# Designed miniproteins, single chains, continued (4), part 11

Each design is a single chain, and the fold is of that chain. pLDDT is the mean over its residues in the fold that is shown.

## One batch from the design tools (miniprotein)

Design m12378
Fold by ESMFold2-Fast:
Structure m12378 (fold): chain A 70 residues (1-70)
Amino acid sequence: SAAALEAARAALEANRALLEEAAEALAAGDLERARELATRVARALLEALRAAGAPEEVLAAMEEMVRELE
């Protein structure tokens, strides 16, 4: 779990600009753009968690979240 948390933090830091753009899109009411950017960040987070060996339950939940955002 520690390795998974570190991977999640690193992925969020690497995608900080996308998170900021998503927040700005939400504030502007651009739900389509916000969803697009959120999906990109969620995919990056999922791959980082997978590479770090996160539990299958966590990976399955993240995969479901990504599918719902698409």
Scores: mean pLDDT 80

Design m12379
Fold by ESMFold2-Fast:
Structure m12379 (fold): chain A 85 residues (1-85)
Amino acid sequence: MKDKEANLLVAAYLHVAAGDYEGARATTIELAKISENPLEVVKEVVDALVRQGRKDEAIDTLKAVEPYLSEEERKGVEKLRKEIE
């Protein structure tokens, strides 16, 4: 599980670096489903997108992961979204 999480996080960073924002979003959804700390890994990918000036893609990624998160984790996502908006 942890090896898969690490591999998916690297894959998400590679998608962001390549400008494949749909791939980054899809990989981040898979990370949210399997991670022990989904907010932490989602934040890492979102921060990478924001650093590239991809604010809309960062917001889309946050919205896409919400259905796979707990109520408490969704509150964290809403906070991150408001900080980006």
Scores: mean pLDDT 82

Design m12380
Fold by ESMFold2-Fast:
Structure m12380 (fold): chain A 68 residues (1-68)
Amino acid sequence: DLEKSIEEYEEEIKKDPKNAEAWAKLGGILAQLGKLEEAIKYYEKAIEYAEGELKEKAQKWLDHLKSL
């Protein structure tokens, strides 16, 4: 249930706005739903708060979405 997953990750972000994993998960779900502009914004938030491997992966996903 994607809608339930969105609500759960939105609550996680509300509780901890620096949770890069939750931002990245929301970006992925929005991309699956075809909401590319929203997905890009959420991946940009993930990159802002992420470090190391997560930041690198989120940047590659963001670059891919921007190239579509």
Scores: mean pLDDT 82

Design m12381
Fold by ESMFold2-Fast:
Structure m12381 (fold): chain A 73 residues (1-73)
Amino acid sequence: MSKEELLKRGEEIVDRARELAARSPDPFLAEVKLAFIEMLLGLAKNSKDIDVQKELVEQAERLAAEMERELAA
């Protein structure tokens, strides 16, 4: 996966997280998780190491998946 592909995936994760946050039964928790996802993407964009970028994007994906599980609960 290239740096460009990884950052594009990160943007898609943020967009998904915003949709999940808008539909969350707990807006406070959803906003906190969204803020963390946005922070992780920001750190990934500023990183020079593709392995670090990959780890940050994967962490963002895990948080988005957690938000999706909370929406289902």
Scores: mean pLDDT 80

Design m12382
Fold by ESMFold2-Fast:
Structure m12382 (fold): chain A 72 residues (1-72)
Amino acid sequence: SVEELFARFDEAYEKLKEAIENNAPLSEIRKLLSEMATLYQELVDAGAPDEVLRRAREKLQEALKMYVEKEK
């Protein structure tokens, strides 16, 4: 369901924030980003409401910003 996909997306986002906070290897952070991107595409394919897709996009954009800053 869309709700289950979004819950998994949020879980991946929280894990990504924790990984960055704990200075996890970039490979772990990339894996979590990939998981988030895959779940976002699954939300799109499932026909998730615009509000859900907007919230997911905002979190994915924030995750990408955190990853880019970590690579510096």
Scores: mean pLDDT 85

Design m12383
Fold by ESMFold2-Fast:
Structure m12383 (fold): chain A 111 residues (1-111)
Amino acid sequence: NLEEIEEKKKKEEEAKKLSEEYREKLLERAKEHPGEGADFEDYKLMLASILASEGKLELAEKIINSDKEEVKELSKEYPFLSDFFEDFERRLRRLPLAQEELQKRLEELLK
């Protein structure tokens, strides 16, 4: 079905673009604050980038626009958010090295 293929491709392109935008913002923050530990904004950007790459655009947008309390409330609906937050907290100080490990862990939690 050609129409379904075109719609899927458009959604995949949107997901890649949004994921890359969040990743670029995370990288820019890391450059501006060399040697600082990751903060809650870095957590949101990391999580949103991975969620967008998985096609979860609405959840990625909610996470980016949420404060710390709102993300904790979302973890009641999406338990994997709490597990990812614990994994992120453990790996905070090595964000550029931990990015692949955190992405792999979130991919496991989403399955």
Scores: mean pLDDT 70

Design m12384
Fold by ESMFold2-Fast:
Structure m12384 (fold): chain A 93 residues (1-93)
Amino acid sequence: SAQDALNKGVEALLQDKYEEAEAYFRKALALAPDDAEALYNLGLAYAALGKNEEAIEYLDKAIELGHPLKNEALALKYDLEGKDEEALKALNS
C-alpha cells in the first residue's frame, strides 16, 4: 500500500496534479516514514504548489537519507532559497 500510494503520487505529479500528488505522497510517508523517494517527490509537489518552506523541509530529509537525486534535490532547495549560483553548482556536481 505504501508503494501503491507512491506510484499514484508519481502519476499525479506527471499529470501536474500537484495537490493530488501531495495527498498520495503524504499517504506513502504515513505508511513508510523513511522512504527517501516519497520525501523527494513530496518536496517536488510542494515546490510546484509554491509551498517553498515545506518543499525545503522534505528535500532536506530526502538528502539526509541519501536519495539518488540528492544533487537535484540540493539544486532545487537552493533555487527555492534564491541561491542561483549554488543551485547551478549543485547540478554540475
Scores: mean pLDDT 81

Design m12385
Fold by ESMFold2-Fast:
Parts: sequence; structure tokens; C-alpha cells
Structure m12385 (fold): chain A 83 residues (1-83)
Amino acid sequence: MSPKVTTVLAAYNRNYPEPLKDKSEEALREYAKKVVEAAKEANVTLTDEEIDELARALGLRDGLSEEETALLRGYLRELLAKL
């Protein structure tokens, strides 16, 4: 896993140690916003491949389905779109 992905995941885990309970589309969008805030605080820029790795790691952390993980990835890409 990329060191940048590990840094963002560690920052998110520090702020939100409890598992995600609500897996609705709205909750996944808020989840993505919180992850993006962690990335901004860590001052890291992620490639598309690193965003895919991050989404998979978060999905494993919170027991997301493949479809839920893909939706989270889409929100992360949208929110991390050009500065």
C-alpha cells in the first residue's frame, strides 16, 4: 500500500475509530468528505491508483460491499477533483 494511502488511513482512523454503521449513499458521501478532510490535513495529493487503494482499504475497514466501495471511490474522486 502507498505511504500516502497509509498516512490518510491512519489520520481517518485517529479521528473516527468506530466502524461505519450507516452504509446508505448519503452516509458514504459524508464518509468520503471526512476522508478528504483527513487527506487535506495530512497535506497529501493522491493519484487515481492511490484513491482506488484507499477506497479498498476503507471498504475492508468498515465491511463495505464491492458496490459500496465503488460508490465511495467515486465520491473520493469527485471531492479530490482539481484544486
Scores: mean pLDDT 81

Design m12386
Fold by ESMFold2-Fast:
Structure m12386 (fold): chain A 55 residues (1-55)
Amino acid sequence: MSVKQKLLQLIGRILRLIGDLLDAKLNGASQEEIDKLEAELQKAIEELRALEKKS
């Protein structure tokens, strides 16, 4: 895939993870589940930043 397409896919994943995290917090999910979602979100953000620097 092109760098641009991968960038757009990562942005989409980040937005979905933010939505999932908000839903988990609103519905009283366990702290363990919230921590897992936060870790996945952080990983996706780091990958996005790495791609932006290599543009």
Scores: mean pLDDT 80

Design m12387
Fold by ESMFold2-Fast:
Structure m12387 (fold): chain A 55 residues (1-55)
Amino acid sequence: SAMAAARAAVQAEAAELHRAYKARFPTLPEAERAAAEVELGRRLSEYGERLAALA
C-alpha cells in the first residue's frame, strides 16, 4: 500500500541517520559522544512518532 511505502521511506531515513551518527561516534571525545547519543535518541524518537502517524 501507499502507507507501507511511506513507512519504508521513513524507516530508511532513520537508518541513514543512525548510520551517520554511528560512523562519527568513534571519532568524538567521550563528552561529545554522550551529547551526540542523546541527540540521536531524540531524532529517532521523532521518526518513531512519524511512523506511528502512518499506522
Scores: mean pLDDT 84

Design m12388
Fold by ESMFold2-Fast:
Structure m12388 (fold): chain A 92 residues (1-92)
Amino acid sequence: HMYTEEQIEQELARLEELIDEVEAGVKRAKSRPLTPEERQALSNKVVAALIEATALRYLVDRNQVSPELKARVDELYERALKVAKEADEVIS
């Protein structure tokens, strides 16, 4: 109710940045062992990405948004789930 499509697009851009950072962290972890600081940073970004992805999906499900915007949210939600699983495998 409170959000415009422009505001949702801004939140999507932030989520995309978080997902990209998680993907980079996972790629780094696959090439070498992470430092404790890198592991903690990756863990924090995974949590942030999952919270943001879940919130955005809930928001677009409750608001009548364009099919294109909903598809973008659904895509990033699935990417967030995928990279969270991959991150869990390398930081466990």
Scores: mean pLDDT 82

Design m12389
Fold by ESMFold2-Fast:
Structure m12389 (fold): chain A 69 residues (1-69)
Amino acid sequence: MEEIEVYVNKKTRDEAIAKVKELIEKHGGEILSIEELDNYVKIHAKVPNADEIIDELLKIPGVVAVRKV
């Protein structure tokens, strides 16, 4: 499994986090941590294939960035 970080803006955090969790779980991944940063919420997750999920995560309103780690 690959690790990713998803960055969510704080203004849409509850709805965006819920959609991020749903999408990750649908792809057979798991959430490792959720961290509150100064301007963003960082969601650290494991996914089977990061390249397949990154584009779908970026379509979620409030997701500002996704990176592989």
Scores: mean pLDDT 82

Design m12390
Fold by ESMFold2-Fast:
Structure m12390 (fold): chain A 116 residues (1-116)
Amino acid sequence: MVEVKYRSRIELRDAATDTTLVIEALELEGASEEEKVRLVREELRRGLELAAQRGEVRFLILGDKEAAERAARELAELWREGLTPEQVLEATRGSRATRRVFEEEEAAARAALAAT
């Protein structure tokens, strides 16, 4: 059984770009690493659809409370300065499942560009 031990949400709006950032940080107990990766991939897919339709950028951060809170704060601060894939990977270093999904997405994006 999966249990939510900690949950926080950060929502920021950038009026200059008319973009909204939503970061959800969760500590889950009873979830396997594979289940955590699956949850982050599903949220990333939904986030990409919302970004295209509504200018909303979404991050799901899974980790222990301290690591998840730190990743969420670092991403929120960096977002206003312009987030790079390298900065996202560094901010999520303490969130293994989330970092893995972003590493796979960056690799897939590079492969798609090379194939085109």
Scores: mean pLDDT 77

Design m12391
Fold by ESMFold2-Fast:
Structure m12391 (fold): chain A 56 residues (1-56)
Amino acid sequence: GMELELERAKKKLDELIERGEITPENAESDVKKALEGFAPPSAIDELAKYAIEKLK
């Protein structure tokens, strides 16, 4: 199902965080922009939470 696609999205987010392209202040909007068309809209909230946790 969707688990494999979510793992790919998380890997992409990991790379973007390493490059400083996702910030704690703008994590939700940064994730939405970066994953638009890459992940389903229903997954964006979960992926944003993942990115915020990594930025702590």
Scores: mean pLDDT 74

Design m12392
Fold by ESMFold2-Fast:
Structure m12392 (fold): chain A 63 residues (1-63)
Amino acid sequence: GADVESAVRELAEASGLSLETARRAAEGMKARGLSDQETADALSALAALPPHAAAQLVREAAR
């Protein structure tokens, strides 16, 4: 698949959240029908946001 694991690590670092929480966000995206590439792109877009905004959206995606 796409490099989802690298995107998860980048998002965890950018948001200050745990790798586990970032992985749950990725799992939530895939459960909603996103491909590995779409999931990686979405995680990278979240990591580019200010840390507070990234953390908020990751928590929402992890539900």
Scores: mean pLDDT 79

Design m12393
Fold by ESMFold2-Fast:
Structure m12393 (fold): chain A 64 residues (1-64)
Amino acid sequence: SAEYIKRLIREAIEKYGLEEVAKALGVTPEQVREALQADSLEEIAKALGKTPEEIVQRLAELLK
């Protein structure tokens, strides 16, 4: 869900910082900020240029 991915992004930012999270996702910090303002899973995927599955996988790897 959109709320689940946004929670993972916020948790990763709190632990590692915006710059490191953007690097792990292969995007710019601005794209991460856009994803956090998105209202749907589709908008998050569009902002980050990745599938929801890929986003979750990269965030899960970072948070291990």
Scores: mean pLDDT 84

Design m12394
Fold by ESMFold2-Fast:
Structure m12394 (fold): chain A 78 residues (1-78)
Amino acid sequence: MKKEAEELYKKGEELAKKGILAANDGDVEKGLELLKEAIKLYEEAAELFKKDPEYQEKAKEVEEKIEKLKKLKEILES
């Protein structure tokens, strides 16, 4: 569980970074696609962290990152 959640979180971080870079380079469609995938991976990681009582704070931190990416996604869709 922990390792799977950490791997999903790491992949989400990579895709979020790539999505932001693509959007900054003017490829808004590519950026949006990558941000959607990052959000999905973060949501899966948060679900797994929530199953471990020792990772409740980590799950909350991941959910905050999801909210920030969703706000960025909304801006790019405008």
Scores: mean pLDDT 82

Design m12395
Fold by ESMFold2-Fast:
Structure m12395 (fold): chain A 70 residues (1-70)
Amino acid sequence: HMSIEELIEEARKLLQEAVENAGTDPEKAKELYQKAIELFKKARELSTDPETKEFIDRMIEEVEKALKEL
């Protein structure tokens, strides 16, 4: 299954696509943001490093904030 690094990389790719679609297709952007959150949460569950968990938690908060602004 995907490593922590692969999960974070895939989540970042989904975030980039979500941002690109936010103004023209909010429904697609919402789906992409939600998928990115799922991948970040999975990476968090696999991580034992507190610093990595804090980083992921901040990323999830930023994505949730962006999602609410759609």
Scores: mean pLDDT 86

Design m12396
Fold by ESMFold2-Fast:
Structure m12396 (fold): chain A 67 residues (1-67)
Amino acid sequence: MKEEIEKRLRELAAQGKPQEAYDLVKKALDEGVITVEEAYELARRFLKEGDTPAANAVTLAAKEKEK
């Protein structure tokens, strides 16, 4: 669910695991759990909160899905 993905992303960012965070979001996008637009919204939220690694990982996954 979206809330579980967000929580896991915060944990991975705190542990310095941006690649795992990227893989998590990419899987969620591929499975249709979140949309590309929702991923960009989530990235903006993390950036506002100061979670730059999480924001970058989510943004990269969304861009890759968008191509």
Scores: mean pLDDT 78

Design m12397
Fold by ESMFold2-Fast:
Structure m12397 (fold): chain A 78 residues (1-78)
Amino acid sequence: SAQEAYLKEVEERAKELVERAREAAEKVPSLQPFADEAERRAREAVELARKGDLEGASRAMTGAYALTEYMLARVEAA
Protein backbone atom coordinates (compact mmCIF):
# COMPACT_ATOMS: atom_id res chain seq x y z
CA SER A 1 0.00 0.00 0.00
CA ALA A 2 1.00 3.65 -0.32
CA GLN A 3 1.18 3.95 3.48
CA GLU A 4 3.48 0.90 3.73
CA ALA A 5 5.69 2.30 0.93
CA TYR A 6 5.90 5.67 2.70
CA LEU A 7 6.77 4.06 6.06
CA LYS A 8 9.54 2.04 4.39
CA GLU A 9 10.94 5.22 2.76
CA VAL A 10 10.84 7.09 6.11
CA GLU A 11 12.60 4.18 7.88
CA GLU A 12 15.33 4.02 5.20
CA ARG A 13 15.88 7.82 5.22
CA ALA A 14 15.96 7.89 9.04
CA LYS A 15 18.60 5.13 9.11
CA GLU A 16 20.78 6.98 6.57
CA LEU A 17 20.46 10.34 8.38
CA VAL A 18 21.33 8.81 11.77
CA GLU A 19 24.45 7.12 10.34
CA ARG A 20 25.61 10.33 8.61
CA ALA A 21 24.98 12.39 11.76
CA ARG A 22 26.96 9.93 13.92
CA GLU A 23 29.87 9.92 11.44
CA ALA A 24 29.92 13.75 11.42
CA ALA A 25 29.99 13.86 15.25
CA GLU A 26 32.86 11.31 15.31
CA LYS A 27 34.88 13.60 13.00
CA VAL A 28 33.88 16.82 14.83
CA PRO A 29 32.97 15.97 18.48
CA SER A 30 31.50 19.46 19.14
CA LEU A 31 28.65 18.41 16.76
CA GLN A 32 27.50 15.63 19.14
CA PRO A 33 24.46 17.61 20.46
CA PHE A 34 23.30 18.16 16.85
CA ALA A 35 23.73 14.44 16.10
CA ASP A 36 21.68 13.53 19.21
CA GLU A 37 18.88 15.91 18.13
CA ALA A 38 18.93 14.64 14.51
CA GLU A 39 18.65 11.04 15.80
CA ARG A 40 15.76 12.01 18.10
CA ARG A 41 13.88 13.72 15.22
CA ALA A 42 14.54 10.80 12.84
CA ARG A 43 13.13 8.34 15.40
CA GLU A 44 10.12 10.63 15.94
CA ALA A 45 9.49 10.71 12.16
CA VAL A 46 9.40 6.87 12.01
CA GLU A 47 6.98 6.66 14.97
CA LEU A 48 4.68 9.34 13.49
CA ALA A 49 4.71 7.54 10.11
CA ARG A 50 3.75 4.26 11.88
CA LYS A 51 0.77 6.08 13.46
CA GLY A 52 -0.29 7.49 10.07
CA ASP A 53 0.66 11.09 10.93
CA LEU A 54 2.23 11.85 7.56
CA GLU A 55 2.44 15.63 8.15
CA GLY A 56 4.12 15.15 11.54
CA ALA A 57 6.51 12.57 10.07
CA SER A 58 7.42 14.96 7.23
CA ARG A 59 8.15 17.83 9.66
CA ALA A 60 10.30 15.63 11.93
CA MET A 61 12.21 14.20 8.95
CA THR A 62 12.78 17.70 7.49
CA GLY A 63 14.24 18.77 10.86
CA ALA A 64 16.53 15.72 11.03
CA TYR A 65 17.66 16.30 7.43
CA ALA A 66 18.43 19.99 8.02
CA LEU A 67 20.55 19.18 11.11
CA THR A 68 22.45 16.43 9.26
CA GLU A 69 23.14 18.71 6.25
CA TYR A 70 24.40 21.43 8.61
CA MET A 71 26.74 18.93 10.31
CA LEU A 72 28.10 17.63 6.98
CA ALA A 73 28.80 21.21 5.84
CA ARG A 74 30.70 21.84 9.12
CA VAL A 75 32.79 18.67 8.60
CA GLU A 76 33.66 19.73 5.01
CA ALA A 77 34.64 23.23 6.25
CA ALA A 78 36.91 21.79 8.97
Scores: mean pLDDT 85

Design m12398
Fold by ESMFold2-Fast:
Structure m12398 (fold): chain A 66 residues (1-66)
Amino acid sequence: SKDEEIGKHLQAAIDALRAGDEETAREHVDRALKIMEEAGFEVDDELRESTLNVLKRLAEERQAAA
């Protein structure tokens, strides 16, 4: 399902950010947003950067909180 694919890519992006691999994280964010765009969501550059920034915070804050 599209929800599973989006979730898989967002989780992979978080894992990549935790590993310090921003390039791989950005690729997974782009893939997740492409699936959302194909599902009829509006995707722009602001959403792409905002999503990456949120995932960076989640990767760092969850490591600090665990």
Scores: mean pLDDT 77

Design m12399
Fold by ESMFold2-Fast:
Parts: C-alpha cells; sequence; structure tokens
Structure m12399 (fold): chain A 74 residues (1-74)
C-alpha cells in the first residue's frame, strides 16, 4: 500500500469530484493501482491524469509529486 500517494492526491481528487473533471477517472485508477502495489500502473494512470490537468496548477504539481514518490519505490 502507499498511503502517502492518497494524501498527496486527495485535494486533486476532491476538486475533480466537485467540478466533474475528466482527470477524476485516471486519478481513481492510479489510487487503486498504488493500493495494490502496482506502482508502474499507478504512474501510467497519473501520467494520464496529468495530461488532463491544467499545467502549472497546484493539482498538476501534486500529481507530479506523487509520480516522483512512486518512482522512488521502484
Amino acid sequence: SSPEVGGLLEPAVVRAIILGLPELEPLLQALKAARAGDYEGAIAHLEEALALTPPGSPEARAIRAAIEHLRGLL
């Protein structure tokens, strides 16, 4: 499990739920993969979420931080 990734992504997930944003589905898939220990799959889904997230946003920075954290676990 990777509880730190969930904490890093929580504000982005909450915002995506409230606003109905397209990055919600890949963010949830990334969290599911990370919880299963599939860090490569989690990174792939986070890259999909990042592509849908406004560049330079706090949410984009949080997604990149989560990707870097998961790469450190590989």
Scores: mean pLDDT 85

Design m12400
Fold by ESMFold2-Fast:
Structure m12400 (fold): chain A 119 residues (1-119)
Amino acid sequence: HMSKEEELDRFIRRLVEVMRKAIDKIKEAIDNGKSKEEIVQILREYREEATRLLREAYRRFPGDPRVLQAGHVFNEVITLLEEAINKSKEEQKKIIDEAYRLLDAFERGELPAPAPLPA
């Protein structure tokens, strides 16, 4: 059986996997010349999956700073990918590279701790 810390680690790893898959699929769709509508649909599907995982993590690990940080990273990654949809191909590449850098920094534990909620 798993400890609470091991369960949290598995949730965080699964969130990272979903976010990485989202970046990969959006990059692939852009590289293959998919329509804006198709790219938006891909993004919605991954947003829904990650939102479901985050809600479960918030319920199981309330107030956990790693879960709060994962939520912030997810929101930033999705915002970057949404911005990329309306940009030039050169700008899309830069934004996608930024999304990968953000996710990699989170996975390595290199991001600053999230601000605590007001007491």
Scores: mean pLDDT 81

Design m12401
Fold by ESMFold2-Fast:
Structure m12401 (fold): chain A 77 residues (1-77)
Amino acid sequence: MEEEIEEEARRLAEEALRLGEEAGESKEEVAEGLRKSAEAARKAAEAAEAQGDLKAAEEARRLAEIAERAAELVREA
């Protein structure tokens, strides 16, 4: 579970850093983008949960965890 999220977060962080470098973005800008994505995913999870869509809520929560961890990895890189 946590190990799987860590793997996906690592891949997302590497891809985001690569794309950010190509676009001339700083690590801070890349990490901020990932944090905003995590925030949006958390809101999507809350909305899905409120509507009883447990599968969508689980998916959105997982995406939020991946994006948040990826943002941390970008900052540590």
Scores: mean pLDDT 82

Design m12402
Fold by ESMFold2-Fast:
Structure m12402 (fold): chain A 94 residues (1-94)
Amino acid sequence: GAEPVPDPKAAEAFRLAGEAVVEAAPLLSEEARTRAGDLLARLGEAVYAGDYEAAKAALEELGRLVVEGTPDPAVARRAAEAFERALRLLEEAA
């Protein structure tokens, strides 16, 4: 089938969230890492569906999980900055 074409800002938000999750993943508990993967999948599905309300909800929950679960303050700060930027991009896409 044809690949869905998401809004470029929403796609960038998903990319930033994915990069933050990948950087934090080795520092997260197994449970947090599994939940982060599930939330990232939900974010991607919502972005590709154009469901920005669902995308924002998934991104906000993912950001809290990753930032709170990351014991390294430098990684947590970079994740917080990435998720804040991703949220702004989703708000601009809506």
Scores: mean pLDDT 85

Design m12403
Fold by ESMFold2-Fast:
Structure m12403 (fold): chain A 82 residues (1-82)
Amino acid sequence: MTVEDLLARLRAADSPEALEAALRELVALVPPEELSHEAWSAIVEAAARLGLPPEELVALLRRLGFPEEDGALVIPPTAGRG
């Protein structure tokens, strides 16, 4: 399965469980700190579409090992460039 396939699964997720499953597979292929802007956008869009509050999304990402700085998720500096 490719990152592209997993981004499509994130966008098609109908439940928090489907979102979590796709995220687990994504972080197995790409470390959280190396996720592209497109991957971060897909995660945020899926959470919003599913009605997940930001607190629940942060808790889920924290469980999967996503990095944090001052209590906030760290978006890689390269995600906002080029």
Scores: mean pLDDT 70

Design m12404
Fold by ESMFold2-Fast:
Structure m12404 (fold): chain A 52 residues (1-52)
Amino acid sequence: GSLSPLEATILRLRAEGVSADAILAAQAALQARGEPLTPERLRAEALRFQAA
C-alpha cells in the first residue's frame, strides 16, 4: 500500500542524514511521555536527538 504520513516522515529524515537511532529514540520518548506520534512531533524530536 501507500506509505503512511509517519513512514514518509521517517524516510525523509533518513534521506536528510538523521540516524535510525535518533528516530527510534524520538519515537520511544514520545511514547514514554504519552504524546501523540504525529509527523510534526516525530520530526522535531528526532532532530533534537540527532543534534545531541
Scores: mean pLDDT 84

Design m12405
Fold by ESMFold2-Fast:
Structure m12405 (fold): chain A 61 residues (1-61)
Amino acid sequence: MEKIDKAMKELEEVMKNASRSEQRAYLALAVREAELLPPEEREYMLKKVRELADKYGIELP
């Protein structure tokens, strides 16, 4: 999951300096990207996206 971990770290760094609306857009895009992954990678990325959304108080679709 190294590639996903790297992508999630980059996403969090971008989100840390983004507006609230941009944070929602980034998380929505991450969910969309996760859905294109194989089942195991998809579940792992979705878990990480949910953790990040919870940390920033953002509701996922």
Scores: mean pLDDT 81

Design m12406
Fold by ESMFold2-Fast:
Structure m12406 (fold): chain A 61 residues (1-61)
Amino acid sequence: SSTEDTQRMSELIQRSLEAGRSVEEIEQELIEYAKKLNNPKGLELAKSVKRLLLRVEERRR
């Protein structure tokens, strides 16, 4: 993916976390965004991001 696509996904993740969205909701949003971009690598990225978000949620406790 382009650097811009990656940055937009990162910003979406940060905004969703600040809005108090669950990890599952963030994952679903990323999957939808990846499908919209017609980018199969985006689906792999969404899975990787879910693992990172779970670690972030653990640290936020």
Scores: mean pLDDT 70

Design m12407
Fold by ESMFold2-Fast:
Structure m12407 (fold): chain A 71 residues (1-71)
Amino acid sequence: MRPISVEELTEEDLETLIEAAREAGVTPEQLRQAAEDLRRLAEEFRAAGDEEKAEASERAAELLEKVAERL
């Protein structure tokens, strides 16, 4: 049982997230807004020199955009 980090996400996890989002009634707009917030957060982490958190935030944003595209 899991803490889920972005590094542990696979294509199978992506498919599961898409189904969960669809059944929960999450809209592509909500996911895209969350992705934009994560990209802004990544820029702040880069400015602070926290490259690992910046990369994790960008990966999370990309994942949310992929889920939104498939909804």
Scores: mean pLDDT 74

Design m12408
Fold by ESMFold2-Fast:
Structure m12408 (fold): chain A 99 residues (1-99)
Amino acid sequence: AEPLTDENATAGMAHIVAGVARLVARIEEKKGAPKERVELLLEAADLAAEAANRLEAGEISPEEAARLLEEAARLAEEAGDEELARALRLVAENLRALA
């Protein structure tokens, strides 16, 4: 098993937030939310998952992963989910503290 690092722990948090974003998108879609809102939430989830995966693979720096998470937060905010946007920004700030 790979040793758990602070970067891997933060990537794990990004995976959790991405999963929550995807779940929120599915719930909103089932409740008849506009397609544009659902697409923004799914794009935010995909971007957060990409940041986590690429950070874990050593393909990007913590600072670059933080930038992807901030873009995901912007998409969540555009979807009207300010709580999800705040969670994504918190993970990004944790990554910047590790850089």
Scores: mean pLDDT 82

Design m12409
Fold by ESMFold2-Fast:
Structure m12409 (fold): chain A 56 residues (1-56)
Amino acid sequence: SGEIKRLQEEMKNSPKPQKDELMKKLMELMRARYTKQAEEGDPRAAKELQILDSLE
């Protein structure tokens, strides 16, 4: 969670090329987290994962 928040803040303040790389790292971490939570039956996590997939 702390790492995800840090990546989000860095991404907001980064130029486009660095932002894209940070976004890929962030999406990978968020996908892993939401996938696990969705498998545990969390409907919110399932919706977040669906939104994340739409950003690819």
Scores: mean pLDDT 75

Design m12410
Fold by ESMFold2-Fast:
Structure m12410 (fold): chain A 78 residues (1-78)
Amino acid sequence: SKSEKLRLELEILEGIALLSIGVANVTNDREFALKELEKILKEAEKLLEEAKKLGDEELAKRAEELIEKLKKEIEKIK
């Protein structure tokens, strides 16, 4: 189903986000780290919109939590 596909896409993005946040915390290339996190943030925002269109409240909440986490990490680097 579309919901199952979206869940997998979100799980993959959560994994990518975890790795990218880890890199951002240890790298001296702050510009690169910011661009990568902002890219992941945009993808998370798209998945949130898709989850809302499907009426999947749990996926929407999960995407919102990822977005909040990414925004906090971006602000720490700026």
Scores: mean pLDDT 85

Design m12411
Fold by ESMFold2-Fast:
Structure m12411 (fold): chain A 76 residues (1-76)
Amino acid sequence: MEEEARRYAEQSGRAAKQGDAESTYRYTREAALAAGASEETAESFGKAAGLYTKQGDAEKAEQVARLGVEFGLRER
């Protein structure tokens, strides 16, 4: 559960470093959902991470993915 969420967040960070906004969005959303976030919360974090990836800010995209996991764990 938490381990799976962390794994998706790591995959999101790698996709962001490669400039892959679509995969960054998808993995960030899956990370938040696996942590226990609502669909709406997961969608918001996914879109934010994808946007930062499109802007070339892989570091912020990775931070957003990790924040999505933290919020999901607290919403449970």
Scores: mean pLDDT 83

Design m12412
Fold by ESMFold2-Fast:
Structure m12412 (fold): chain A 75 residues (1-75)
Amino acid sequence: MLLLQAGELGAAGRYREAIDLLVEAARKNPEYRSVPLLAGLAFRDRGRDDIARYAFEKAAELGVPQAQGFLDSLG
């Protein structure tokens, strides 16, 4: 449900809204808390550091331990 809707928003170029839905999914189910981190890594690899930073900030808010290190890596 939320993950599918996030995929649709991402396909439409609405990346921050897509990440917000991934965050909602993680809040409802803690097993998804790494998904915003993975989205951030994917955007960083595409050179979209603006979106990657947003995703890593959301992952850090969810308590993902690796997220702060990736935020620091963006400079």
Scores: mean pLDDT 80

Design m12413
Fold by ESMFold2-Fast:
Structure m12413 (fold): chain A 103 residues (1-103)
Amino acid sequence: SEEQLAERIAETLLDPANAALVDILLDARLAMFRAVGAEELARLVEELRNTADKERRVELLLELRRLAEERLAGMRPAEREALAAANEAALAAAAPAVEALRA
């Protein structure tokens, strides 16, 4: 179910073994949302990053998914292009840090 998936994601994000990778990925997500002016999504990612409470993380993940799906459905072609460009830029900026974790 949706709630079970969100709970598993929350557990994975709270696992200390994943902390370094999670920090990199959340930073990339924040950069992407800020670049396209998705301020509400950026705020939810910041809250998720700063929350250690599993139940609150599940709520934030469900809200992030809902709002992201709603926003994507309403996007014009130019806005989708800007989002794709921001995503590519964020991933490129994160790549060296991710590669360092594999060494």
Scores: mean pLDDT 80

Design m12414
Fold by ESMFold2-Fast:
Structure m12414 (fold): chain A 82 residues (1-82)
Amino acid sequence: MAEELLKKAKEAAKKGDYEKAAELYVKAIKEALEKGDEETLKKIAEELEKIGKEAKAKGDTEAVEALQRVAAEVAKAYEEYK
């Protein structure tokens, strides 16, 4: 499930649908945390870092805001599963 959600999140981000991408990334992170899938969590972290750097370089405020929402939900999910 998490790999499928990650793939869909990447597709949404490529289309510029950052709201949908953020939702799918959050779902993938929660699923991976529940399963203890550290490899998928690492892949998500690497993808978010890449998108964040590209968005900042381009001045894409909408992408930056979507990534900030994902970061907030990731922090919340980690607190739930600690």
Scores: mean pLDDT 73

